# Designed miniproteins, single chains, continued (2): the designs that were tried, part 66

Each design is a single chain, and the fold is of that chain. pLDDT is the mean over its residues in the fold that is shown.

## One batch from the design tools (miniprotein)

Design m6282
Fold by ESMFold2-Fast:
Structure m6282 (fold): chain A 72 residues (1-72)
Amino acid sequence: MEKEREILEEFKEEVEKFKNKKFSSEEELLEAIRELEKKAIETFGKIKDPKLQQELLELVGELQEYLSTIYP
């Protein structure tokens, strides 16, 4: 459980860094989105705890809402 919690917290930090980052180009933004999507998929594969999976789904939902405001 501790290891899975740390993996989730790492992903949360990646999301917060992404939200606070200013991108110098649209290409940089798109690349960052793709890297974050890849990280999300990898994180889902590593988390087996259903409560942590639910937290991850909520986090991904928030991220999708944010992305819809900056990437149409």
Scores: mean pLDDT 78

Design m6283
Fold by ESMFold2-Fast:
Structure m6283 (fold): chain A 58 residues (1-58)
Amino acid sequence: SREELRQAILEALEPAEREAVRLALQGRNDEATALSRAAMEAVGRELGLSVAEIRELL
């Protein structure tokens, strides 16, 4: 279902989001931004969805 898909996306993105926060706290903002973007792109690639489509599902 769409709800199961939404939950799977959130779970897949959670580790990258936590690591991005850790990097940002260390002043590594470019790395934090790149990690978040790469994670969203990777999830999108796996599901056949664009980043924009993933954002609309959340």
Scores: mean pLDDT 84

Design m6284
Fold by ESMFold2-Fast:
Structure m6284 (fold): chain A 81 residues (1-81)
Amino acid sequence: SELEETIRRLLEIHERLRRGELSEEEARERLRELFVERGILSAQEWEDLLRGRLAPEVRARLEAFFAELVSLRTGRPPPPA
């Protein structure tokens, strides 16, 4: 699934950053490409995120994505809707 592919790439970026194989700037750029390429965020929404400006609908989309990510990593169910 697209979510599983996104999670796999996110974990690869995180692991390489943790091992010192990527700088924080390189990791941020790869995360930007991942979110924009997968349609989770537009390029403009990514810039707004970095500037601390998020529309409520974009925030809800990101919160749903991270809840699903946490569920897959920890084996805990996401919070009920």
Scores: mean pLDDT 69

Design m6285
Fold by ESMFold2-Fast:
Structure m6285 (fold): chain A 72 residues (1-72)
Amino acid sequence: MDDELIAMIGPAEYSQLSDEEREILKRYLQLLLDPDPAAWAEAEALYQQLKADKKTKLVEAMDKIRAALAAA
């Protein structure tokens, strides 16, 4: 999972994240990869909450994860 996350957001951005921030992004990626529609709804809720909380670095990383998955 960490290697997949690094590939999606880049090694420089990954290295700047705290362990807590890395766990949030790994959870987000797992939710997006889950075939359950409830997991996708939870991923969207997490994204919107972090956006509302002005967690700009996490939101930018999440946007990169979505872009990487869309490009695959």
Scores: mean pLDDT 81

Design m6286
Fold by ESMFold2-Fast:
Structure m6286 (fold): chain A 70 residues (1-70)
Amino acid sequence: SKSLIDAFQNSIRLHTQEALQNGKLDEGLAWLDQQQKNIQILKDKGLISEEEAQQLLQLIDQQKAELKAA
């Protein structure tokens, strides 16, 4: 549902912000890499929609870029 996807997006953003704030960039990147793999699996199994998967993956790519730029 949208509410579950929204909660997941908020979790991704909060984890990224905490990693940036605390200088735990490598841990933040590793966590995002794991979430990216999990989202691909959920997409491949048809447990989330193509649009939901694309939205989550784009957010992860954005957050990874922010951590790498820090």
Scores: mean pLDDT 85

Design m6287
Fold by ESMFold2-Fast:
Structure m6287 (fold): chain A 69 residues (1-69)
Amino acid sequence: MEKSIEVARKAKKEGEEIARRYGSEEALRTTEEGADEIGRMIAEGAPFEEVEEKAKKLVEEVKKIAEES
């Protein structure tokens, strides 16, 4: 659980930093929604591997959205 929380926290911070750097409201919203979804997965007992993969995909998606904004 602790490792999953750490990965989720880092992904949220990275997404927020990307959104702020590009001034993208959509990237910020995607980061917030994705972080909430990952938080739900952790609360439901999702395996660390699934949480890590979801966090990685969230950051990649946020970068793509920010670059297109």
Scores: mean pLDDT 82

Design m6288
Fold by ESMFold2-Fast:
Structure m6288 (fold): chain A 71 residues (1-71)
Amino acid sequence: SGELLAAIYQALLDAGVSRDKANIAVIAVSKHLEGDRLSREGAEQAAEDAGKILTPEEAEKVRAVLESFVT
């Protein structure tokens, strides 16, 4: 779980998400993990939770990154 969250955090930074907002997204992901894996439904719920705090542009970047980590 820590490894996956660290990888998602780095991918969010690489996508141009700020450190503070990447942290918000990672916290949302941590609430919707199925063990050490991110499901499609978990990714959608995490993106929705983060999107309530983020701008629409930031929310779309987060959604795209989280989709790449779905297993």
Scores: mean pLDDT 84

Design m6289
Fold by ESMFold2-Fast:
Structure m6289 (fold): chain A 82 residues (1-82)
Amino acid sequence: MPLSEEQLKKLEELIDELQEAIKQKAPKSKLIELLEKMAEVLPELQPLVEKAKTASEEETRKIALEAVAYASSLVLLQKKER
């Protein structure tokens, strides 16, 4: 399903913020906050948010990286389909 221009921009900003948070070894709570904001744009990420809430800090960082990879691929695909 194509994202609106506003949703796409918000998602790109959230991807950048989450990547920076992972790079700076931000606490689990910050990673979950950013994942929840991404799930508002991409509801299919909600299971990853729920998994992160019960995971270790190390596992939550891996989940965050997976969410970034998925969201980045969707952004790229939607830009290419024009």
Scores: mean pLDDT 82

Design m6290
Fold by ESMFold2-Fast:
Structure m6290 (fold): chain A 73 residues (1-73)
Amino acid sequence: VSDAALRAAAELLLTVPDEELRAQRARIRELAARGEVPAEAAELAVAIADAALARDLAAVAALLREAHERTLA
């Protein structure tokens, strides 16, 4: 995955409506509370949603890179 591809993915994520991002954030936290996803993965996904809500394109791209690198480890 290239920096350009991660940047493009971050740009697409920023087109998601704020209400949908908030709903997804709440859903991720609920799944983690039920043990359906690892807490570490949920924390990263929540951080991505928070960065997208803040419209911080650079932060979203960096967090998406971190997520990709974690899946390769």
Scores: mean pLDDT 79

Design m6291
Fold by ESMFold2-Fast:
Structure m6291 (fold): chain A 55 residues (1-55)
Amino acid sequence: MTEEEFLKQGREVLEKRIAELKAAGVDDPFLEILYRALKGEEIDVEEYRELIKKS
């Protein structure tokens, strides 16, 4: 599997998992951040750190 294929597969898995959790009424901010990062969005390290503190 190429890196590009791996990232695409990872995004699809996380997207599906986030949708499942939202349908069940569960909000998982760690999955949201991972999905955004895999989409190539710029993630603030401080935002991630604050979420870790809340867990």
Scores: mean pLDDT 69

Design m6292
Fold by ESMFold2-Fast:
Structure m6292 (fold): chain A 65 residues (1-65)
Amino acid sequence: SEADRHIAEAEKALKEGNYDEALRHVARALQLDPRNPRALKLGATVYRKLGQDAQAEALEEAMKL
């Protein structure tokens, strides 16, 4: 799916240390599929790496629903 493509691009960007690019792809994936657990978890991981723990916690909370 389109969302899966963006998740794959985000995973690649994260591996390369391109956190801003990773977050753009996560945002696009969540726009297409707002409850996608892979996208939510990936976004939380990127925010943790950026030291933005509040943003990571918000995405982790969304995964509980």
Scores: mean pLDDT 86

Design m6293
Fold by ESMFold2-Fast:
Structure m6293 (fold): chain A 88 residues (1-88)
Amino acid sequence: MEEELKSAEEVMKEKGLSKKLIEAAKYILLAAHYLQEGKIEEAEKYLEKARKLVEEVLKSPNEKDKEAAEILLKIIENLEEFIEKKKK
């Protein structure tokens, strides 16, 4: 999980992608960290922040930013599914 998130951040930096995508990746990393600590509320808060940034980038006409945003959105959705399973 952490390696996958780090890999996405690295690719974004290499491609000169928007600061919003880098910030979203940081929020995803924080959410994953809080999930490991059992702090579900904090994890959901950071995932919501990451999702808002990713959704704004997905509205952009920039294809490279959209591609990276789609990768981050998939990671966010996987973490949201993990949280839902933990609540049940």
Scores: mean pLDDT 75

Design m6294
Fold by ESMFold2-Fast:
Order: C-alpha cells, then sequence, then structure tokens
Structure m6294 (fold): chain A 91 residues (1-91)
C-alpha cells in the first residue's frame, strides 16, 4: 500500500490537476503553462512510482501532444486519469 507521504503527495497532485482543469475550462490556462505543469506532475509521479516510469512517460507524451494540438483539457484529463489509476492500483 501507499505510505502516508506518498498518499498526501498524490492528493496534492490531484488537487493541482483539478485546479488546472478549472482554469482551462475558464480559458485562463495557456498551452505553455499546461505543458510545464504536466511535465512537473509527470516528474513527481516518476519519483513516487519508478516502477511505472515507462507508463507515466507514455501518458506525459500523449498529454503534451493533445495540449500542442489545442486540447488543453483533454491533455490534463489524461494525467488526472493516470494519477487515479495509480492510486487505485497501489491502494
Amino acid sequence: GLTREQLLELIGLILRIIGLEIEAELGKLTKEEAKEAVKEIAEKLKELFPEHKERIEEVEKKALELIDAGDILGGLQLVRDLILELIKEES
């Protein structure tokens, strides 16, 4: 199971991604801001789950491709779904 520290860090990442999704829905989040946030979240996820590094990098790549294509919300939602799946698998 997850340690208390890992669980709290994951909750923080979920709250961050939800906030970014809200900003994207309001048209207040730029592509560059979204891409930087996705990269930072993916790096933190790889630190927390080194065994899932390849999966995290694949989702990061797909999310960045969606954001570059103008689907900021879709890119953020891929990252959110990954975090939720990791919580489910490790809980």
Scores: mean pLDDT 88

Design m6295
Fold by ESMFold2-Fast:
Structure m6295 (fold): chain A 94 residues (1-94)
Amino acid sequence: MMSEEELLAIAESIAQMAVSMRDAGESDAQILNAVRQTVQKEMDYMIEKKEPAEKIELFGKHLIELLRERLPDLPGVVAAVEEETKKALEEIEK
C-alpha cells in the first residue's frame, strides 16, 4: 500500500514533469495529454490496489494545488486532474 508521503511525492513528480515540458517549449495540448495519461495510470494503479477514497482524493487535491500554483496559465491541466479524480472515485463505488 502507498503511504501518504509516497502519494504526495508522485503528485510533486507529475507537477514537475508538466513544468519541465512547458520550459522545454511543449504545447499546451502536449502537456495536457501527458498529465492526463500519467494521472490515469496512477488512478488505475490505486484502484487495482484497492486504495481508499481518501488517498485518491488526497492525491488529486494535492496535484491540483501544485498545478494551480505552478501552471496558472494552463487551467486545462487542472480540469484534467479534477476529471480523472472524479472518474476514479466513481469507479471504486462500484
Scores: mean pLDDT 85

Design m6296
Fold by ESMFold2-Fast:
Structure m6296 (fold): chain A 88 residues (1-88)
Amino acid sequence: GKKELAKETLELAEKAKELAMEAVRNGSGDVLLQGIGLTIGAIGLEYQARLVLEGKAKLSEEQLKNMVKTAKALLEGAEEVLKKALEE
């Protein structure tokens, strides 16, 4: 359902933000800039998902499925950038 998709988006975006912010704390140069961009993207998705969960925004199920896909992509990107920031 729509509420479950919005909740999944929120949980994925919150995790992506956490990892991207850690990459910002540990990174430099291009890794730092990538971490900042991912953090901003994750904050935007968190905000949108919260608006849906609070009933303040009305999105279609297809739009919510696309938000989940975007949140998953941001999480994957944050994991890769954090790995680079930690010099693995």
Scores: mean pLDDT 87

Design m6297
Fold by ESMFold2-Fast:
Structure m6297 (fold): chain A 73 residues (1-73)
Amino acid sequence: MEDERARAEAEARGARSQRLVNEALKILGKELGVEGGGGDIQKAIAEKEGLSDPLEESALTSKKIKEEIDKIK
């Protein structure tokens, strides 16, 4: 019984986190003038900042997503 509830709570937390990420991506997409997924947003950030390192692109994209989530919270 508790295991099923813990699993449901974990799924609910995952769903909430995914909704926040999706909302942050939507906001970043509007700011950058691009639609859709994290890959397109990552490329737009890389172009804006002049980045060519995929690791730096990924790290900066993750940072921007976290900043937008913090604003939404």
Scores: mean pLDDT 71

Design m6298
Fold by ESMFold2-Fast:
Structure m6298 (fold): chain A 96 residues (1-96)
Amino acid sequence: MVTDEEVYDAIADIAIAIGKLMASKGRYDEAVEFLTRIADKLAPVHPDAAARVYLAAANIAEQAGDKETAIELYRKAMELGSPELKKEAEDRLKKI
């Protein structure tokens, strides 16, 4: 059975793939903005999916050298994510 949660997870995965593709083209600011907007919309309906998208946006911001934005997005991922995702975000944030 396809659940709403499975649909939101698929939306998150597709958004992350698009964001990574944009970043691979040097479009870091556009990738971060796109992913942040998707995560903001997912947050009230599927917090864990939103956290995965925030984590991807944070990684792209860090790659762009935008440490301030990366820190804010890692913190959002930690707030909404599962314990496993929170640990990944925390470990990355410690390296900034």
Scores: mean pLDDT 86

Design m6299
Fold by ESMFold2-Fast:
Structure m6299 (fold): chain A 65 residues (1-65)
Amino acid sequence: MEAKELKEQALKAIDEGDEVSAITYASQVAKLGDLEGVEEIAKYAEEKGLKGAAWGARKAREAAE
């Protein structure tokens, strides 16, 4: 699965309030090297009030660096 598809799944999980799935998809995006995509996921999670998903996405990005 491409990073773009995983990012779309993460954004959908955020819309559904599913922080665990959002973090899981963000972690896969980070592992594929799309650090910009992970930051987009984190910002979207913050905009939707899912602070846990935003935090988890940023930690996944840091771990992939």
Scores: mean pLDDT 82

Design m6300
Fold by ESMFold2-Fast:
Order: C-alpha cells, then structure tokens, then sequence
Structure m6300 (fold): chain A 94 residues (1-94)
C-alpha cells in the first residue's frame, strides 16, 4: 500500500509537470495536490511535515508562473521542487 501510494504520487507529479508545460495551471495544481495526498499516505508521521513543506514550495512556484508567465526557468524550478518531495518520500520507505 505505501509503495502503491508512492507510485501514484509519482504519476501525479509527472502529470502536474505536463499540465504546467501546457499552461494549464489549474490542472497542474490538481495533480500537485493529488501527489501530495499520495506521498503523505506513503510516509511515516515524522516525515509528513517535510513533505507538506516541499509541496507548499511547489505550489508557490506554480502560483508565480500563473501570475508572471510560463518560462523554462520556472518549469525547471517546479520540477526540482516536485523531485525534492519525491526524494523525501522515497527515502522515508527505506
């Protein structure tokens, strides 16, 4: 079940990045929230706050992209923030 939540979270991260690349920020936000929900189910309680903070950073980057425009640099920052959240979740399963 934890591994399945990690896999579903990772799928939602990929969908979020694809939506953001297309300028669909509402859809990207939905996928980020779904990824967050899945990763929170995958990690122990001690790691949940770290996961929440990583996703808060990703959502702030997405909000900045929505306000100031889609750029390659902001897409990379979003990808890096979501990758950081995934690494936290993966390390929590070791």
Amino acid sequence: DKLKNLEEGHKNVREALEAAKKGDFEKAKEYIEKAKEHFLKAVPEEKQEEVRKAFEKALEILKEMEKNGLTEEKLKELGDALSDAYVIAVQSLS
Scores: mean pLDDT 87

Design m6301
Fold by ESMFold2-Fast:
Structure m6301 (fold): chain A 85 residues (1-85)
Amino acid sequence: MVLEVVLENATLEEVQLAFLEALEKVKDVEKFKSVKLVIVTESGKKYEVVLENATLEEVKEAFQEFLDKVKKEKKFKKVELVIET
């Protein structure tokens, strides 16, 4: 299964909600083939995280670390999340 989420012109709160909704959709998946997260800030900074052969717990931790990394940003030009099970 592949789950793709794309947000444009999103706030930090909308990104947090999208991550929670994605985790809810994949809550019964114990291990993921790949998880790719790309964030482009309003200022044009790009952040990319790729996880391979990750557990649900590791995906949750990566999302939290990523949110902490971008917590000073108020708005995002683009957020792309691709989950492959």
Scores: mean pLDDT 81

Design m6302
Fold by ESMFold2-Fast:
Structure m6302 (fold): chain A 65 residues (1-65)
Amino acid sequence: DAVEKILAGKPVENEEELPEEVRELAKQLERASTAVVIYTAEGREDLAAEYRERVAEIKEKLRSL
């Protein structure tokens, strides 16, 4: 399942063949997850928490497709 692979942070075969909404959400998830890592490393817990909420929101959106 492509959505399961995206949620697990795994590469997906034929990403170009995925629905546009799935591809867009996958890119948003990657960016938000990267922001969590960066802000956690910088000790900015407030920003890290906001991006963790964003990650959860995107994951729920992907599961609802």
Scores: mean pLDDT 79

Design m6303
Fold by ESMFold2-Fast:
Structure m6303 (fold): chain A 70 residues (1-70)
Amino acid sequence: SEEVVRYLDARGVTEEELRRMLDVGIKALPPELQAKFRERYAKAETREDLARLYSEVLEAIRQLGKEKAK
């Protein structure tokens, strides 16, 4: 979400910190989604790309939680 990107910007989260957070977040996903997000991570060129990717990883984790509740 845009709110996650704004939060990371406001807190001064660095590219290196975002890379560590993404590693943890991606590991929480199923293997197929891990492969997909790892590929996007490898292609991310800017801090903004990493922040957007982190937002998408969090959304994927949230959606998986909803599916388990069914």
Scores: mean pLDDT 78

Design m6304
Fold by ESMFold2-Fast:
Structure m6304 (fold): chain A 61 residues (1-61)
Amino acid sequence: LSEEEREILLDIAESLEKVSDTAIENLIKVAKENKDEETLEKLKEIFLKKGVSEERIEKIE
C-alpha cells in the first residue's frame, strides 16, 4: 500500500460508527493481500478501541 492508500484505509476504519463483520473482513483482507503488516496491526488496534473483541477479529480473519 502507498502512504495515501494506507491513510484512506485507516480513516475508513476510524470513521465506522458500528464495526460489522463484513467491514472487519474487507479491511483486513486489503492489508493482508498487500503484505502490509503495519497497517494490519493498526487496523486491529482501531477495531479493539471501538469495542471489537480480539476473539471476534481472529474468527473473521
Scores: mean pLDDT 78

Design m6305
Fold by ESMFold2-Fast:
Structure m6305 (fold): chain A 65 residues (1-65)
Amino acid sequence: TNLSDELLEEIGEAISGVKADPENVKASLDKSNINPSEEEIKKIREALKNNDVEEALKILRSNEK
């Protein structure tokens, strides 16, 4: 995964509702082969800034196999 540790923490918290370890989130995304592009990373950050967890997860899911 090419996501920053900060963004991995935000994604992990959004998914689990609890503070997430970025290493655990990274391992999970790597197993799903999720490697978003720079443009998709920007969209994920924008969605999280708007507290739109559903949109952020949709973008991540679109990058699965």
Scores: mean pLDDT 68

Design m6306
Fold by ESMFold2-Fast:
Structure m6306 (fold): chain A 85 residues (1-85)
Amino acid sequence: SDKENLEKAIEYVKKGDFDKAIEYASKISDPELAKLVITAIKYLKDGDYDKAIFTLKVLQKRYPEYSELFQKLIDIAEEKKKEAE
């Protein structure tokens, strides 16, 4: 399911395995949702935390049913941004 693929993508982001995270995000059935999630993960991989957070907030507005899952990725981005300072 899309929820399971999102949860797996988040799990691999937490582990720092961005390639596996992108693999699971690509399995999301909604192609626009998949593209935006992959984009956010790529920004996280590249250290573009502000762009990742911005993209994830757009996703929360467009897909409120997954808002809590996107919030987990925002929290990861904010924590990594603090570590990079």
Scores: mean pLDDT 88

Design m6307
Fold by ESMFold2-Fast:
Parts: sequence; structure tokens; C-alpha cells
Structure m6307 (fold): chain A 99 residues (1-99)
Amino acid sequence: SSLITEELAKKLSPNERKAAEELSKLLGDLKVSSLEELISLTILEMVERGLASVAPDLPPSILTLDPDSVVRKLTGKDTFDVSDPEGLLKDILEGAKKK
């Protein structure tokens, strides 16, 4: 899936663009089932990839959510490992399926 428009991509630095492309690919590969899940994964990956510099170009409501509280809500876990984003995203998806 593509979360990045051509206009947004043109405003990003080369490093930010690569991170945004990686995020879009990960979200597409995960085939998320709900808008809330997609938003949560987007916020988490943006924090993990350090995309905070592109925040002004995104809806404020998405970037003002606490990714930690969102992850806890989806997984039911008090702790998570952000150094393993693929494993964390799988935990989020499994947590959502159990609810």
C-alpha cells in the first residue's frame, strides 16, 4: 500500500523518502484489516523510522496519538521491542485478532 503521495515524496529528504517507502511496503505486506490498525502501525513505524520531520505534511490526529498506548491497546502488552518492528507488528495483528 502507498501512504506517501507523489507531492509528499518530493518534499522528503532522500533518507526520509527511503524510510517512508519501507514503511509503505511493510504496511502493504501486512494486509491490515481495519483503519484503526493501519493508523496504529503507521504511527509506530514513523516513530521507529524517525519520520518525525514529515509530521507537518500528515493529519495531526494521526501523529498526536501516543504510539505506546496504541500498541498496548492492540497487543494487551505493557512492554514491546521497537528494535524488532516486524515482530512487533505481528504481535499487534495477533492481538487485534484475539479481541
Scores: mean pLDDT 50

Design m6308
Fold by ESMFold2-Fast:
Structure m6308 (fold): chain A 73 residues (1-73)
Amino acid sequence: SMEHERFLKEKYGITITESMTLDELEAEIKAKGLSNFEKQMALTIFARKRPEDRQAAFELSLKISKEQAKAAG
């Protein structure tokens, strides 16, 4: 998991912090063009740092996946 945090920082410049909102994370994911796997990685790290937002992070993961599937059709 530390390796995943380092990967996102080195590849995309994304540092997931306790002060980061879910909306800010979603914006970074979209702006940097993360793959579905990398989006799941980022949301997993976020949910672990913010257990109270775990369900919201899961719902966002599903929404992003559905929007990507729609765009690919």
Scores: mean pLDDT 78

Design m6309
Fold by ESMFold2-Fast:
Structure m6309 (fold): chain A 69 residues (1-69)
Amino acid sequence: MSEEIQKLIQNIKSKEKEEEVFELTKKAFEEQVKKRLEEGTPRDEEIEEEILKALLEQLKESIKELLEK
């Protein structure tokens, strides 16, 4: 996940590609869901949506901060 966030920031800083931002965010979310399933936690749409929201918020804030510098 940290590597995906770093790739996302680097990509936006160099290219400002919204499509790649979406793909990297989606992969980070899928990785979180996969880890929960591997830990024996069943699929839960409410919790998954909360995880996605938290990831998107964190990534957007990090990206915005980097772009403004």
Scores: mean pLDDT 66

Design m6310
Fold by ESMFold2-Fast:
Structure m6310 (fold): chain A 81 residues (1-81)
Amino acid sequence: MPNVERNLATLSTLSNEERTQVLLMMLDIVEQEARKLGRQDVVAEVRRLRAEVEANADNMEKLLELFRRVMELETELAKER
């Protein structure tokens, strides 16, 4: 996902339920890539972030913060290629 600010703007127009679904989908993608690369530390972080998304499903600002962290993990994994 090439643009964090654009994606955050898109998420801000969605409902909290839709934001939660998008975040969980992104976390699944990050987890699959982390497992492929043998990055067990990132797999553990994805599990933690998934719990945080579920705990904060009604908090837009927190969901957007968590989305930035997911995008950071995606960027970190991309550097290993």
Scores: mean pLDDT 78

Design m6311
Fold by ESMFold2-Fast:
Parts: structure tokens; sequence; C-alpha cells
Structure m6311 (fold): chain A 56 residues (1-56)
């Protein structure tokens, strides 16, 4: 749906920005919104968070 696509793009932008700013809490919060909206799975959430933590 258009709403899900728009939300996905917003969350992706927020995650990318948080990574650039080395703001793990903001990145985690954005990923959590994606999980709560059903855009990503629990496994995808954990994998993405672990990758971000290793990059910081």
Amino acid sequence: SDAAEALGKEIERRVVRAIHERDLETARAALQEGLDAGLISEEQFRRALAAIEKSL
C-alpha cells in the first residue's frame, strides 16, 4: 500500500541518518517502528541492530 511504502521510506531514512550520527538509540527506535508496523520481522530487526552496533 502507498502508506506502508511511505512509512518504509521514512523509517529507512531515519535509520540511515542515525547511523551517520552514530546514534544507536535513534536507529533502534526507527527499527522498532518498522517492526511494530509489520514492515520487518523480529529476526530482521535483531540482525540489523547487531550490524549497526558492530559498525559503531
Scores: mean pLDDT 82

Design m6312
Fold by ESMFold2-Fast:
Structure m6312 (fold): chain A 91 residues (1-91)
Amino acid sequence: MAEEYEKLADFYEKLGNKLMALYWRQKAREARIEAGDYETLAEYYLNRGKSYAKEGKLDEAKQDFEKAIEYARKSGNEELVKEAEEFLKKL
């Protein structure tokens, strides 16, 4: 998680190890970018699943809602997880 990487960077900074502090700050940045990508993917699959459900394509909608739940969990967005789970239950 990005917060854990930031704590590691702070730890190495206190030890005077600037190289390791920079390394963990870079890892924190990468984790934030990755979490942002997961949230975007979760929203994409949630919206596509809603579209498939309206069209009566229930199997495709189910697959998309399951992917939306997976990516929402990876992003840490519990509200998106709950929304996707509620739509999945209505199929």
Scores: mean pLDDT 83

Design m6313
Fold by ESMFold2-Fast:
Structure m6313 (fold): chain A 93 residues (1-93)
Amino acid sequence: DKVKEILEEIKRRIKEELAELKEAYKDTREELIKELERELEEAEREKREDTAALGRIVLDFLKGKLSDEEAAERIVELMLNNPRVMESLEALV
């Protein structure tokens, strides 16, 4: 159950980071969205699937299509599907 506690802590931190991102760019959100859309197009062109998936989640959150909870859950799932992230978490336990 320590793994479950670590995952909940990671999710909480992601939610905090998403809230801070939204607040930091509240007056320039449209410019941030346009820049991220350009980066997403480049990631898709280069077939960087994990980067593209993360970019879509963050964009949907900024556009109000995903709540902070839903965005954080999708980011955690994306991280868990990356073996390098799992190895890093195992080294901390």
Scores: mean pLDDT 75

Design m6314
Fold by ESMFold2-Fast:
Structure m6314 (fold): chain A 72 residues (1-72)
Amino acid sequence: MIEKIIIKGNGEVTVIYEDGSEEKVLAGDIKFEGYKSFKDLKVGEIVKVTIKGETYTAKVVEEGETIVLEII
């Protein structure tokens, strides 16, 4: 299962799994329901994120230059 998603300001996306493994994903393979850009995400928001066809519920825990989402 995915634990965290890290998005850097340059558009680099890293998925961290509960076993500690990491995967780089293309920006086109990640979508946010109701958002046009990951830059619109703000700390405390609960969002629906789709990665490689699977949808997760996540909380925004860090915003700014680097955005961090925790899967809930």
Scores: mean pLDDT 77

Design m6315
Fold by ESMFold2-Fast:
Structure m6315 (fold): chain A 70 residues (1-70)
Amino acid sequence: MKGPEKANQAAQDLMNFGLSQGLSAAKATGLALRVIGTEVEELLRGKSLEEAGQAGVSTAKDLKQQLSSS
């Protein structure tokens, strides 16, 4: 369903945002992997795919805010 797709899109958007802020491809990819890691961590906690996807989207928003504040 659409939960994991939204988190994957958020990870891609965060990676592209990082690149637009002048980060290297490696650093931008690292940010995207943080979103994916959040999804995996929530799934390991027994959360649904939709809850894991929402957590991934929230992580992407937080990382975008951190990048824009530095």
Scores: mean pLDDT 78

Design m6316
Fold by ESMFold2-Fast:
Structure m6316 (fold): chain A 70 residues (1-70)
Amino acid sequence: MSKEELEELLERVRAGEEVSEELLKELQAQMKTFEASHPVIVKVAEHDLAKVTDPRELALGLIEALLAML
């Protein structure tokens, strides 16, 4: 995902758009691609988001972490 796509997605999720399981898997896959270049940010995000059970809050946290690495 590009930075612009993530910013648009962040706005839509904040506006109440439903978060699919496929979207969460895509966001988690994107996070893993940054593990080698941004290991501290990825590990902190994984730790902070491990307790998040709501799909929308999890998606918001993943998008914000990805935007911090772009």
Scores: mean pLDDT 80

Design m6317
Fold by ESMFold2-Fast:
Structure m6317 (fold): chain A 73 residues (1-73)
Amino acid sequence: MEEEIDKKVEELKKKYGLSDEAVEEFRNQLIKEYEDLQKKIEELRKSIDEANQKYFEDVKAQVEKELEKLRKE
């Protein structure tokens, strides 16, 4: 991931003739933004997983209650 950012920054440096200082500043900014985005994605995935788990548990409990009624019949 950081390696992909480095590659893109190097391509931009060659294409636009950026100074080493400008490249370093831009690289640091992209890495920070990428890391922040990855953290947000991970947090969203955990939230979705938690919601899915709760939904699954609720559905399972309901199904088990219905099956138990059928078994007693």
Scores: mean pLDDT 76

Design m6318
Fold by ESMFold2-Fast:
Structure m6318 (fold): chain A 70 residues (1-70)
Amino acid sequence: MEVGTKAIVEFKKKPDFELLEQIAKKYGVKITKLSDTKLLLEADTPEQLKKFLNVVEGAFDIKKVTNIEE
C-alpha cells in the first residue's frame, strides 16, 4: 500500500506497446494504457515494479515516472 507498487510512466514518444507488454509479463507488472504516451503500472511488490522500470528506462525514452502510494 505505502510502498511503490503503482506508478504512472510518461514516455517522450509513443513506445512499442508489444515489447512493453512482454517485459511487463516477465516481471509481473500490469499495464493500463491511459494515453499513447502515458501508462498506469501495477505490481504485487515494489521490487517487481522497480525491476520493470529499470529495464524500461534502459530501452525506452521516459519523460517522467510518478509513484502512487495508494
Scores: mean pLDDT 78

